Designed miniproteins, single chains, continued (4). Designs and how they scored, part 59

Each design is a single chain, and the fold is of that chain. pLDDT is the mean over its residues in the fold that is shown.

## One batch from the design tools (miniprotein)

Design m14044
Fold by ESMFold2-Fast:
Structure m14044 (fold): chain A 131 residues (1-131)
Amino acid sequence: TVEKLLELFSKLPKEKALEVAEWLRDFYRQVLADLDAALSAGTEEAVKAFRENAKKRIDELEKHLKELGVPEEVRDEIVSLVTANVDQLIRDLELAVKSEDEEERFNYEFRARLQARYMLKVVDEVLEKLK
C-alpha cells in the first residue's frame, strides 16, 4: 500500500527515499511491459522467461539497495514486498496460460494486468508525496 511504502521510506533520508522510489517505478514499468509480452505470447516458455527475468530484476533491486546503503531491515522489507507482488503476478500468468476455459483465462490475465498497474500507481503516488 501507499502508506506502508511511505512508512518504510520515512526511515531513509529523503534523497535516498526518492532514488529508491524512482528505481521501483522503473522496475514496475519493466515488469508491466514483460507481463504484457508474456500474456500476448501465451506459452509456457514465455512464463518461464518472465519468471527468470523477474528474479534477475529483484536481485538487481537488492544489490542497488545495498549499494545505496539502505539499512538491512528496510531493504529486506522492500525486497519481500516486491517479491510477494511479483510472485502473485507469476501465479496469475501461469493460471492464464494453463487455462483451457476462455473466461478463466481472461479473468487471470485481467487480474495480473490490474495488479501490475496498481503497483505502478502506488509507486507513482509515493513519489509525488516524497517530493
Scores: mean pLDDT 86

Design m14045
Fold by ESMFold2-Fast:
Order: C-alpha cells, then sequence, then structure tokens
Structure m14045 (fold): chain A 94 residues (1-94)
C-alpha cells in the first residue's frame, strides 16, 4: 500500500465514522426511553472518539514513515470498529 492509498483509506474511514456518529446521535435522540443523562454521556463519548480519529488522521498525514502510517491506519480502523459495535448495541437496545 502506498502513502497516498493509506491517506485515502483513512479519510474514507473518517467520513464513514462522521456519518455513523450522526446516525447514532439521531437514534439516541429519537428514543424517549433514553434519559437526558444517558444522551449526554453517549454524545460526549462520540465527540471524544471523533476528536481522537481527527488527531490520528493529522498524525498520519504528518508522518514520513510508511510503517508508522500503516500502524496509525490500523488504530483508526480499531476506533471505527468500536463505534460500529457501540452503534449496533444501541440499535439492538433501542
Amino acid sequence: MSKEEIIEEAEKIYKETKELIEETKRLVNSDPRVSEEEKQRIEKGLENLLKLIEELLEQLKASTDLEEMKRILDEIRLYHDLLKQEHKELKEKL
């Protein structure tokens, strides 16, 4: 995988993560069974996750080491997968 391909893949995951966060927020806000405190906890967690992925994407773009870039991409993938799992659990719970 080239540096260009790694960056393109990371940016794609970032866009998919932003869309999934928006969907998750809508899901939580549409359910009257979710308390205001629970909504705030979920939204804070989602915002923290997005910031973390943004920081990783910035580090990836600043890197000149292909192996480091691949490692950062794998970390971005891990956080995206964690969000997918959380979305699935919330969707099944609601």
Scores: mean pLDDT 83

Design m14046
Fold by ESMFold2-Fast:
Structure m14046 (fold): chain A 89 residues (1-89)
Amino acid sequence: SNEELARRLVDILESGDAAALGRIGELLRELGDEELIRAVEEMVLAVQEAFREHSGEEARRRAVQRVTEILNKLPPEIRKKIEEILRRG
């Protein structure tokens, strides 16, 4: 589900693991067109903003909600590419 996908994305981004973010960035450049890259950048910014504005469990809840909303608006083709990136990472 999009919520499950959002939760996985938030977990990776919350870790602050520069290596994990670097791997995602490389997969984006390999698989990505500008629409995919923009979608992931929007999700990354949404997560970073939620953790900047909130703390603890509330930050995570807000991040998951925002990412889920972004995923729900994306074309199915872009969503499938995001699922593939997370499966490879």
Scores: mean pLDDT 79

Design m14047
Fold by ESMFold2-Fast:
Structure m14047 (fold): chain A 83 residues (1-83)
Amino acid sequence: LEKEIEEAKKRMEEARKLADEAVSRTPQSDAIRNAAKMFKDEYKATAVKAFAAAGMSTDPEEQQRLREAARIAAEAYDLLKKL
């Protein structure tokens, strides 16, 4: 359980850093597309794991962070699906 949570947090942080770096470039739509293309499967897996981890967490701040990370990953994945 702890190992799975640590892996989920690591993947979420990697996905968030990638998304933040992509969004820092303009036009943002193209940057997000490129980031999602490279990490399509990881974004999908990250979103699923983050939502699951949020449901299992007892810390409200951790739940919010996990849900926000899942949203970012899910949005990146959805954007890629339209490519």
Scores: mean pLDDT 63

Design m14048
Fold by ESMFold2-Fast:
Structure m14048 (fold): chain A 63 residues (1-63)
Amino acid sequence: SAALEEKLRELAEKFGLTLSQVRGALTLLQEGFSDRVVEQYLMREGGLSREQARELIEELKKL
């Protein structure tokens, strides 16, 4: 949806990620991967700290 796309774009800007990276994290969560796996993805591919990765995961869970 357009509303979901705009929210993902907002999160990408806030965390300094590409839209593709934020969508990747959301897909992993929706496919049932653990928070640890999503944290590792965001840290390795997005360059986030563990704290930033956890914050983004909580924001994605609210969608």
Scores: mean pLDDT 90

Design m14049
Fold by ESMFold2-Fast:
Structure m14049 (fold): chain A 71 residues (1-71)
Amino acid sequence: PVFKKGRLVELEPENRRKIAEEYAKAAGLKRKEEFIEAVVENDLERLLEIFREEGDEELAEIYEKKILLEK
C-alpha cells in the first residue's frame, strides 16, 4: 500500500504538514524533519532524494517518474 504522495503537493500547507508528520511517524523515516519540510515546500525533487537516502526504492521510483512527467 503506497501513500499517494501527489496529494501532499496539492493540499493546503497546514494539511500537508500534518499528513506528512503522520506518514513519517508511521513509516519510521530516518530523515523525518527533512521529509516534512520537503512536503510542505512542495518539492518533488527533494522528496525523491530523501527516499533514495532512506532506501525506499519504491517511493523513489514513483517520484522519479512523476518528475519526468511534469512539464
Scores: mean pLDDT 67

Design m14050
Fold by ESMFold2-Fast:
Structure m14050 (fold): chain A 59 residues (1-59)
Amino acid sequence: SLRGQKGMSREELDRQIDEGVEAIKRAVERTVEVIEETGISDPKKIVELSRKREREEAE
């Protein structure tokens, strides 16, 4: 039982989890694209480039 969330239904919690999973999936897909394009295996640089691309797409 989820004790800490006041008024949150099981259905609402499941939706939040699904949204979180989708966000992670999209982030992973962008990271893979950066690795393929750059050939960089440094996790820190991959994250930095992925974030830069995400910002450009948001505009």
Scores: mean pLDDT 68

Design m14051
Fold by ESMFold2-Fast:
Structure m14051 (fold): chain A 79 residues (1-79)
Amino acid sequence: MVPLAVVADFIALLVEKLGFSYKEVGDLIGISEGGVRSYLPLGNPSRLTQEQLDAVIAELEKHGVKIPQEIVDKMRSLL
């Protein structure tokens, strides 16, 4: 199971480094804008490892959420 802190780091990377809005992140991963706001204070994009990124993507795919490969590639380039 992916830890809450790792999910928070993933969301922080999307918002702070890739410039996604809270709505865009929510739509991308299947959570509310309020959910995104709740994760952000716990997140640090500099803590996310490639193994943790892969674990988050795999967990999202189990829930029917597919992150576009171009976004995954950009995230990997920042780690």
Scores: mean pLDDT 82

Design m14052
Fold by ESMFold2-Fast:
Structure m14052 (fold): chain A 107 residues (1-107)
Amino acid sequence: HMTEEEKREFALEALDLIIETLKQLVERYRGRDPELAETLEQMIKLAEEAKRAVENGDFEKAKEILQKMIELAQQAVERARGVDPEAAETLERIIQTLKEILKLLDE
């Protein structure tokens, strides 16, 4: 029951929130776990590219990028889970949101 415009709006808003959340996590981990911070920075770059693909109506490209983000996010969760349970929960919620965006763009 979502229109193509509503799907696009949802995806863009969700990606903006993900980018802001990831930026906060990068600042939190830059001195604590540089490897995790690097993974999170890669996710930010992919999120910005996914936004551009969605804005351009290139849903196939957006889905490819979202899949890569989910894979990186899963790695980040595994790394964070033993160190910062709150960050792991945040990353798990990001994964859930990415999967919902992917589902909406596929329908």
Scores: mean pLDDT 86

Design m14053
Fold by ESMFold2-Fast:
Structure m14053 (fold): chain A 66 residues (1-66)
Amino acid sequence: MELLKRVEEALEKGDVQGAIEAIEEAYKRNDLVAIQKAGALAFKKGHKEVFLKASELITEYIRKKK
């Protein structure tokens, strides 16, 4: 919840780096749902770079397979 709020606030301010950092923190915590929601929000707001980063991390998580 806090990470998704951080991404939303960063995207509203045009802070692409802040949004990416929050998504990377979600990945470190294995919070796939937060990454998916953040990616969808970035796509909706037109932030292609943030959307691509979220998609990359989801793909890496799937490849890691425990």
Scores: mean pLDDT 79

Design m14054
Fold by ESMFold2-Fast:
Structure m14054 (fold): chain A 109 residues (1-109)
Amino acid sequence: GAEEARKLGEEAAEAAEKGDEEKGVKLSEELERLAREAKDVETARAATEGAQRALDAARKAGNKKSEEAAARALKAAGEALLRVGGKEDILRAIGALLRGMGELIQVEL
């Protein structure tokens, strides 16, 4: 749920900041899974916010693997927000999708 998504995002960001690549990747992958399975807008919103924090932290730390995992989570969260979100969530969802996809293109190339 939403609380789990918030916790995963916060812990993924902390792991990235501390240089714990293995933990950061694992937590972001769990957040991606939770976003894909999201059935309610609160969980999709929390996953979007959490993934964005994790991605920002990974980029600041220069950790390419954590950045890639967080970008995948952000893309999944944006897709979830489009699927279960309301009208007010559309711009946030599009922003998350574009940012997640853009980061994945940059990291893989």
Scores: mean pLDDT 85

Design m14055
Fold by ESMFold2-Fast:
Structure m14055 (fold): chain A 79 residues (1-79)
Amino acid sequence: GEEEAKEYAELYKEAVEKLVNGNKEEQEEAKKRLLEMTKERIEELKKQEGLSDEVVEKMLKIAEENLPKFVEDLLEKAK
């Protein structure tokens, strides 16, 4: 629902803030958390939209390869 989407956005923002402003340990945890959250979201989309395994694999690869860019994009949207 809408509340779940907001919770996801807040968790992503927290992880991104730790990735940019945190110490090395916090940065490592934030990267792992962001990747796990992205994988969970892709799995949910697969279930809801009936995505093929090939599409899911491509989405996961894009997420893993573009994590730094994704972090930068999220920071740009942060107030």
Scores: mean pLDDT 69

Design m14056
Fold by ESMFold2-Fast:
Structure m14056 (fold): chain A 90 residues (1-90)
Amino acid sequence: MLAQAREDFARWAARTIARAKDPELARELLARIEEEALRLLEALEAGDEEAAKEHARRILELEAELMAEAFGHDPEEARRLAEEAFKEML
């Protein structure tokens, strides 16, 4: 599961970077999102609900930053896009 999840994320990330206004910033933010996603999975496996919520919150913040800074969306729209993506992940 973990290796497949990393591969699926890598493919999505590569496509996302290719479409970004700032590909280098997108790459940096996506690397941070991957780190937080791995910590989220570890917290879920450990049954640590509070840690899982914190890592989920950080993913949402990083996705909002990705949309605003790397794709040029305004901050309010970036937040909405991040929340929509997060809902589909759950």
Scores: mean pLDDT 76

Design m14057
Fold by ESMFold2-Fast:
Structure m14057 (fold): chain A 120 residues (1-120)
Amino acid sequence: MEEILELIDQAIEAIKNKDYEKAREYARKAGKLLKEKLPDFDPFSSPTLPEELQKIVDHFVKKAEEALKEMVKNKESVEEIAEFTRELALMAVEAGLPESVVLRIIGLGIDAILEVEKEK
């Protein structure tokens, strides 16, 4: 569990540093560990996440939201926020997280973009 959370933190930091190759590598490692821990999880047949997967999802979404809010506060460009959001979404896919998590990340990114544009 902790190793997966650490890999997620490392992937987000790599995205912040524009090291997208390392971010995807960390996400893939997290995905392999998650698959090993929850091999029988089917996101299409269960409306609820296993508790351990929910903890991973909550951690990732919290870290993603914090990073996006920081970018908005720092007046980062729409292009930079869009790129960061795209890499977060790709990270979720590479880590094998449910589609609902990918969509939630995209939604957070859109909200951040709209907030920046509203101030123009």
Scores: mean pLDDT 79

Design m14058
Fold by ESMFold2-Fast:
Structure m14058 (fold): chain A 68 residues (1-68)
Amino acid sequence: VDEILKEGEEAAKEFPEAREHILEAAKYLALALKDPKNRDEYIQKAQEQIGETQRIIEEALARRAAAA
């Protein structure tokens, strides 16, 4: 559980533009594991944050490809 939050912090360091979204997603995923009664709400919140994170990472990869 705390491992998920730590992994989120490390991922946020690699993509600071997505940091807030990465940390929020990790937090909601940890809550979903701890509180299965509210799991669907937490998963939905996490998925929204993951979608934003993916878009930001894809833009970063496109910039790297353009620089190559």
Scores: mean pLDDT 77

Design m14059
Fold by ESMFold2-Fast:
Structure m14059 (fold): chain A 55 residues (1-55)
Amino acid sequence: GPSIPPRGGKPSPAAAEAAAKLKEIGDKIDEGYEAAKAQGLSGEEALRKGLELAG
């Protein structure tokens, strides 16, 4: 079978959980950003709205 070089290994369970949480936060930011842009807000204002939804 193919040899996989040990150049980073498999991420730890903690790293995988952190990545999943970051993805959830990113999804919330994206939803808020899209909703704000749909309301006619500028990119900067839309981004701030998304960040408020994430935090």
Scores: mean pLDDT 75

Design m14060
Fold by ESMFold2-Fast:
Structure m14060 (fold): chain A 110 residues (1-110)
Amino acid sequence: LVEELKELIRKAKDDPEALLSIAQALKEAADAVEATGTEAAKKAAELLRKAAGYLVRGDVEGAIKYIEEAAEVIEKEEKSEEAKKTFKKALEDVVKRAQEALETKEAIEE
């Protein structure tokens, strides 16, 4: 998941509309993760919001760093199975939206 998302974000580096779509998806993911109410989930949500801010600025490597830190917080600090599942699903939703944003542009150019 994280590796797939990193590749999609790097592929979107020259596509401001795709980066904005991914940033919005990351904000929605952060809201879903924070809603689980655990301390680790709140930390991960804050890191995902920082990643979204970096994407809005076109700083894809900065965004990737914060996404990796959010995943590490969930892996190392989260004890709730529900919060871990919510984080995984939230990232899967971000990956799907990133793929859709990039595929739509490629289909028009072919």
Scores: mean pLDDT 80

Design m14061
Fold by ESMFold2-Fast:
Structure m14061 (fold): chain A 57 residues (1-57)
Amino acid sequence: GHADTLTGFGDNLTTQSNNYYNQANNSTDPNVSQKLTNQGNTLQGHSDVLRGHAGDV
């Protein structure tokens, strides 16, 4: 259903967020690491919003 679709998108964004955090941990450049961490945080936030919307349906 619609809720399942939103949850699936949220899970995908969480996976992408984890990939960015892993890349940040492997980076030797502090600026690159910070950018990747910020990208991960943004995707995690979007994931949380989508899961919230899934709960509303």
Scores: mean pLDDT 75

Design m14062
Fold by ESMFold2-Fast:
Structure m14062 (fold): chain A 76 residues (1-76)
Amino acid sequence: GLVHGSNTLEEALASARKVAGTYPVSWLRQALRHPDVYVRAAAAVMLGDDRAALEEALRDPHPAVREAARERLAEL
């Protein structure tokens, strides 16, 4: 849950989890290539059961995106 608004990445990830399943997988895969780390991390948490797309997110240069993908893969 979000209790403090000081970290915009964490806020974006929590919001993404609430709307997970409302975005098409094709859009989420495209979002993994977005220049904004917030968009890529949000896409990773929204991908659900798309193992191939989560594997791509594990190769992201930013650790926050890799961590989001790792958490999703651990639930599969």
Scores: mean pLDDT 72

Design m14063
Fold by ESMFold2-Fast:
Structure m14063 (fold): chain A 121 residues (1-121)
Amino acid sequence: SDNEKAAALAKQVMDAATKRSAGRPSADLSVIVGSDPNKPSKAYVSNGRVADGADVRAVADALHDMGVSAVLTVVADDPELAAELAQAAADAAAQNGTKAVSYDLSPKQQEVVVSVVHLPP
C-alpha cells in the first residue's frame, strides 16, 4: 500500500541520513503521496534542531539517493542561520542534479521550507 511504501521510504532516508551524519540525529520524515499521477510524491522532512549545514546536506543527499521529491522543513534558532541552512540544502540539491529548488523563510516560526524535486536526467 502507499502507506507501507511511505513508511519503508521514510526508514531508508532516515538510515541513509544518519549514516552520513556519523550517528548524529537524522530528520523525521513523513511521506505524503499525491492523488494526481502526474504530480511527484512529496515527502515532508523535518530535522528537529540542526547544528549546521552538514545535517541538512546529509538529509538532502539521502533524499537524492532515494529519488524522493520532498519538502524539507528546517528549524533554526534565528533567521540568519535558517537562511544559511536553506542555502546548504539548495546547494546539495543542485549538485545532486535537482532541476528545481525553492524555499520560504517563516519569520514567526523560524522555519525554512525547501522543496526538492528529483527529475530524470
Scores: mean pLDDT 55

Design m14064
Fold by ESMFold2-Fast:
Structure m14064 (fold): chain A 105 residues (1-105)
Amino acid sequence: GIDDILAEIDAAIDRIRALLAQSTDPLTQTALQQAIATLEEVRQQLENGGDLDKIILELEITIGLLRIARAVAKLIGDDESAAILDEVIELLEAILEKLRAYKAS
């Protein structure tokens, strides 16, 4: 249910903050800060009964931006940043899938 999704968002924010503290690449840091900001907004909108289609779209856009940052990291041979971005993308995709399932129920 919604409480399980909120708990997963909170856990994802904590994990991304830990990854951000380890990152030294400015582009990766910016992408992770954007992911945190999007998850905090999504959490607030879910708590307040916001538009689920808008929430899903905001998360999809942020995942797209993270994928661009990952492609740049891979292109320049920054394997550490690419691995961090891969983990963050997986966290956001898991939340997105649960939101889509929740909307369908």
Scores: mean pLDDT 90

Design m14065
Fold by ESMFold2-Fast:
Structure m14065 (fold): chain A 86 residues (1-86)
Amino acid sequence: MSIVQAGRDHGRRTAREVAEGMSPEEIERLAEEEYRQAKLAYDNAKTFREQGDGFGTGYMETLYAAFTAAYEELRRIAEEKREEER
C-alpha cells in the first residue's frame, strides 16, 4: 500500500513539473506516452507473476502505479489549461 502510494505521488509530482509551461496539446501527447508505459508495465507484471518472479512483479506494479498517476495528472492539467484559456 505505502509503496504504491509513493509511486502515485511521484508520478503526479513529475507530471506537474514537466507540464509547467507546456500547451494542452503537448501535455496530451505526453499523457499518451505515460499511458503506453503504464500498459507495458502492467503486461510485464502479469508475465513476471505467471513466472513466479515476485521481485519483477512488485517492481512493474510500482511502475504501473507511477505511470498511471502521471497520465491522470497530465490529463487533469490539460483540462485545467483549456478552461483557463476560455
Scores: mean pLDDT 82

Design m14066
Fold by ESMFold2-Fast:
Structure m14066 (fold): chain A 73 residues (1-73)
Amino acid sequence: SVMEQVKQMFRALGVSGEFLLKGRQAERQGDFEKAKKLFELNDEYTEKARAALAAGESIEPIIKEAEEELKKL
């Protein structure tokens, strides 16, 4: 449904923002290697979600993959 697609879009944005926030936190702690990896993950999942939405594809697999990456942190 349209409502389900809208919910998935907001979830993708929330997960992307979580990587950015954790990256900023790592940077403040002087862990520049961790910060770099987190910023790269933010860019990667933002681009994957954008590409899927532009193609009219489900973003659910991308959200799940990003949530699994967040669990590793």
Scores: mean pLDDT 78

Design m14067
Fold by ESMFold2-Fast:
Structure m14067 (fold): chain A 65 residues (1-65)
Amino acid sequence: GPAAEEAARAAEEAATTPAQAELARRLGSKIVDPEAARLGARGAREVGSGGGAAAVAWSNYLDSR
């Protein structure tokens, strides 16, 4: 939904490498429900503050689903 797309876009803007940007796009594509949108917004903040480590953690989370 729009919140998930906004969160993914914020994470992509916070990305400093192509790998982080790709992760942000994947996050946006998988988060399509209200609970997932909320997690996406949290993920965007964590990637913005935690950088590559947060992006890797989110990639592992998405791959585990």
Scores: mean pLDDT 58

Design m14068
Fold by ESMFold2-Fast:
Structure m14068 (fold): chain A 79 residues (1-79)
Amino acid sequence: SLPPASSPSEYARLEAERILRENAGKLTIAQVADRVKEELKKRFPEFAEKVSDFYYALIVKEVADRLGLKLKKAPKPKL
């Protein structure tokens, strides 16, 4: 059994970690996700076009939570 094509996902995780570390809680999830998408488009353009913006946001949340890295919370309307 061959592992799934984890190369683009792994790269996205590494770029998310790098961006989060460099910005120390100054960027929102959406801003980090946008930067990860830009980097992934350069290296894995086919994969980047197939995944939604939601995919990048999930990667950013997972990396931030797992590594204890800080994110800026975007303001949301009260429910």
Scores: mean pLDDT 74

Design m14069
Fold by ESMFold2-Fast:
Parts: C-alpha cells; sequence; structure tokens
Structure m14069 (fold): chain A 99 residues (1-99)
C-alpha cells in the first residue's frame, strides 16, 4: 500500500490527465486500505487533486470517500469528509452563479 501510495502521488504530479486519473483511481482504493495512515494520506491527496483531475475520475472516487468518511478512525473520517466536500465542489463548480 505504501508503494502504491507513492506511485499515485508521483502520477498526481504529471501534466497528463490520464496519469492524474490513474492516481485518483489508486488513491480511491487506498482510502479504504487496512492501514489508517494510508487511508488518511490517500484522502488528503484526493482533496488536493479535486481541482486538476478529470471529472469522470472524481465521480468514480465519491463512493470510496463516502465509505472512508464513516471510518471509525477520527482522523481518517475527517480527512475523507474534507476530501469528499472538495471533490463534490469541483464537480459542481463550487459557487452559485451570483455571489
Amino acid sequence: DEEALEEAERLSRSPDPADIAAAVATLSKLSVSSDPEIRRRASEALSRLSSRAPKEALRAAIPYLQKASLDPDEEVSLSSTLALMSVVSGLVGGAPRKL
């Protein structure tokens, strides 16, 4: 899982949308890992990618983040909830048309 997390973080720095989409897919799976530290770091990385990742990849991440937001580990559930909010905001465009 640590190796998969490092690879996903490397792909997340790529200018290629396909690499970013692959990173989101890997991080989504890691957000439900058996290791709470991996789950927390994956959720934080997904939050950072919400502004750059393809919308289809972000939509696919939602069910994983919803599961992680119910995690018994408070740090994982908080990080996952924040990541889910960031992903949803990215998909909707963030703000109402008139501020």
Scores: mean pLDDT 75

Design m14070
Fold by ESMFold2-Fast:
Structure m14070 (fold): chain A 70 residues (1-70)
Amino acid sequence: DDDRIRRLQILRDALQRQQANGVTPANQAVADAARAAMYRDMGFDDATIQRLLGMSIDQQIAIIDQRIAS
């Protein structure tokens, strides 16, 4: 589904920009909430979202890339 792939690409680009620009501890909660909302829109369950938020940005990008490739 083109719409699903586009949303995954937008999420991937957001994660790459966050990695390039860095995230301060003060902004971490806001960044995590935004990513949780994006993952939820992609159909991830809350348990999976909590697991993803505990991962590094590189690991999260790798998972998104796998989803785009499938």
Scores: mean pLDDT 72

Design m14071
Fold by ESMFold2-Fast:
Structure m14071 (fold): chain A 84 residues (1-84)
Amino acid sequence: KKAEEYRNKAIELLKKIGELAPEVRDFAEKAIEYLKSDEKQAEAANYVSRTARLAAEIGPELRKLAAEAMSYFSKYLTEKAKKE
């Protein structure tokens, strides 16, 4: 339950980053795609981190959204790990 809530929050923030920053939109869309797949979690981690890093370099608003997206992604992984 909590894992899914945190995943949905991360996806929401990644969508917002892509909308505000066309420069990172493709990375954000890939991050969302992989994050929705249980089989591609390593790719999800890579693209979430890359999207956040690139967004943070663009400006303070995107840096804040990137930090929030990474926070929710971290919480998602932590809750998912509690199931084994």
Scores: mean pLDDT 82

Design m14072
Fold by ESMFold2-Fast:
Structure m14072 (fold): chain A 87 residues (1-87)
Amino acid sequence: SANLERIKALAEEAKRAAEAGDLETMLALGREMSALAPSEEVAELIEKYNVGLYLAYQHRQAGDDATAAALEEQADRLFAELVELLE
């Protein structure tokens, strides 16, 4: 769907912004993703996904690669649930 493709694009941009330390841009992109949500359930999954990626980013910056990887896997599972709801 058009919403799924746009949400995926925004998620990739948010991840790049987080990796660059541009947290304001990451938060703005997260809000844009939420605005595209067709339901409260989808909006909640988007919020959990974005929070998960942010925490993974923080742990990786601190050198805690194991916790970061686990949080990234959790975020990937949340995004898979999001895709199922939008497909």
Scores: mean pLDDT 79

Design m14073
Fold by ESMFold2-Fast:
Structure m14073 (fold): chain A 61 residues (1-61)
Amino acid sequence: DEVDALIEAAKKLGIPIDRTTAERLVELGIKPEDVGLLKDTEALQAKIDEIRKARVAKKPK
């Protein structure tokens, strides 16, 4: 369960995140492995931007 794993990983790092936030991060493609990015807002934003870009790589024509 990615959401639960993300919450636990964030808790271990002392990062304050709620289940709702974790669910949103999972929807954005953030994995538990990337939880360390939560300590750095700029790094997190860059990761989210890259994931969104990959998700919408090219629109169908």
Scores: mean pLDDT 72

Design m14074
Fold by ESMFold2-Fast:
Structure m14074 (fold): chain A 94 residues (1-94)
Amino acid sequence: MPSLREVLLEGLEKLRALVEELLADDPAARQTVLGLIDAAAERIAAARSPEELRAVVEELRTRVDAIADQLSPEALLVVRAALAEFERVIEEYA
């Protein structure tokens, strides 16, 4: 089975692709969200414990919530659903 880290990194890569499509017509919001996803992926790749993985996902959720007003309702729902799934995966496998 893939590691928790591998599952989260794959999930973030899939989310990144969805964000590129959903925010194609909003370059500013797209750049901001992709930057947050890329920063989270780098931290997850470097994480050494399930606690660090949880902290990265929680920080990403907080940062997304801080910019929620800049996102379309559809993009916000997709991003929030993905983050909820990441939290569920961490809770189940950590």
Scores: mean pLDDT 84

Design m14075
Fold by ESMFold2-Fast:
Structure m14075 (fold): chain A 71 residues (1-71)
Amino acid sequence: GSSARAAGGAAALAAGLLSGQSVVSYEVEGDEREARATVTLADGSVVEAHGVVTDFGGRGETELGEVFVPL
């Protein structure tokens, strides 16, 4: 599939995984390789996440830490 917006997806997945919550929506700023996401979680909280696409998959980071995510 297309890798377009993959960095935003990695950021949103990291926010969900690290918070233990479902992602309701996210807004992405950046490109397909590196993006920041403003992520709204199921409890209504908003978190900032950073995503990067690497040759080995996605990497996402929030205030809670960093995780590698499938894309």
Scores: mean pLDDT 72

Design m14076
Fold by ESMFold2-Fast:
Structure m14076 (fold): chain A 92 residues (1-92)
Amino acid sequence: KLEELIAALDSPDPEVQVKAVEELAKMGTPEAIRALARAALGPQEVSDAAASALFRMKTPEAYEEARRAAEQSPDPLKQERLRNVADGIAAA
């Protein structure tokens, strides 16, 4: 269920966080993709996994949400990573 996966992104267990990211990416719904984009702006472990998952999806929806997250990020390193994710999706 979507809400359970979003809650799992806040888990103190990195394995639970990564599994939630993978399940959200498999769902591929607009809500799941938005949750991944928000997670990519979050703490280190979730941020890396979420950005990677968005890149692997190679969908227009993943591109749009990665681009929006990059524009909204106050962290220049997270902004650059999300921009690279969007560019990588567009290049596929």
Scores: mean pLDDT 76

Design m14077
Fold by ESMFold2-Fast:
Structure m14077 (fold): chain A 68 residues (1-68)
Amino acid sequence: MDPAEAGDRVGVQLLLAGLASPEQASKIGEAVIESGGDPEKVAEFARELGLSEETIEKVKELVRKYSA
């Protein structure tokens, strides 16, 4: 899947679940693009944004799912 499409899907899922603000979701989407869909790099960036560990695990799951 295109990294931009994967980033958008991850961001939308986080917004719909109420796990991230629009700004956080947008930044996570950019991290998906920049990392080439690397879930560990996106997770580290999400931790720097102050997301909870539960949300970070969901981010990793979504990145793996949509970046395959």
Scores: mean pLDDT 80

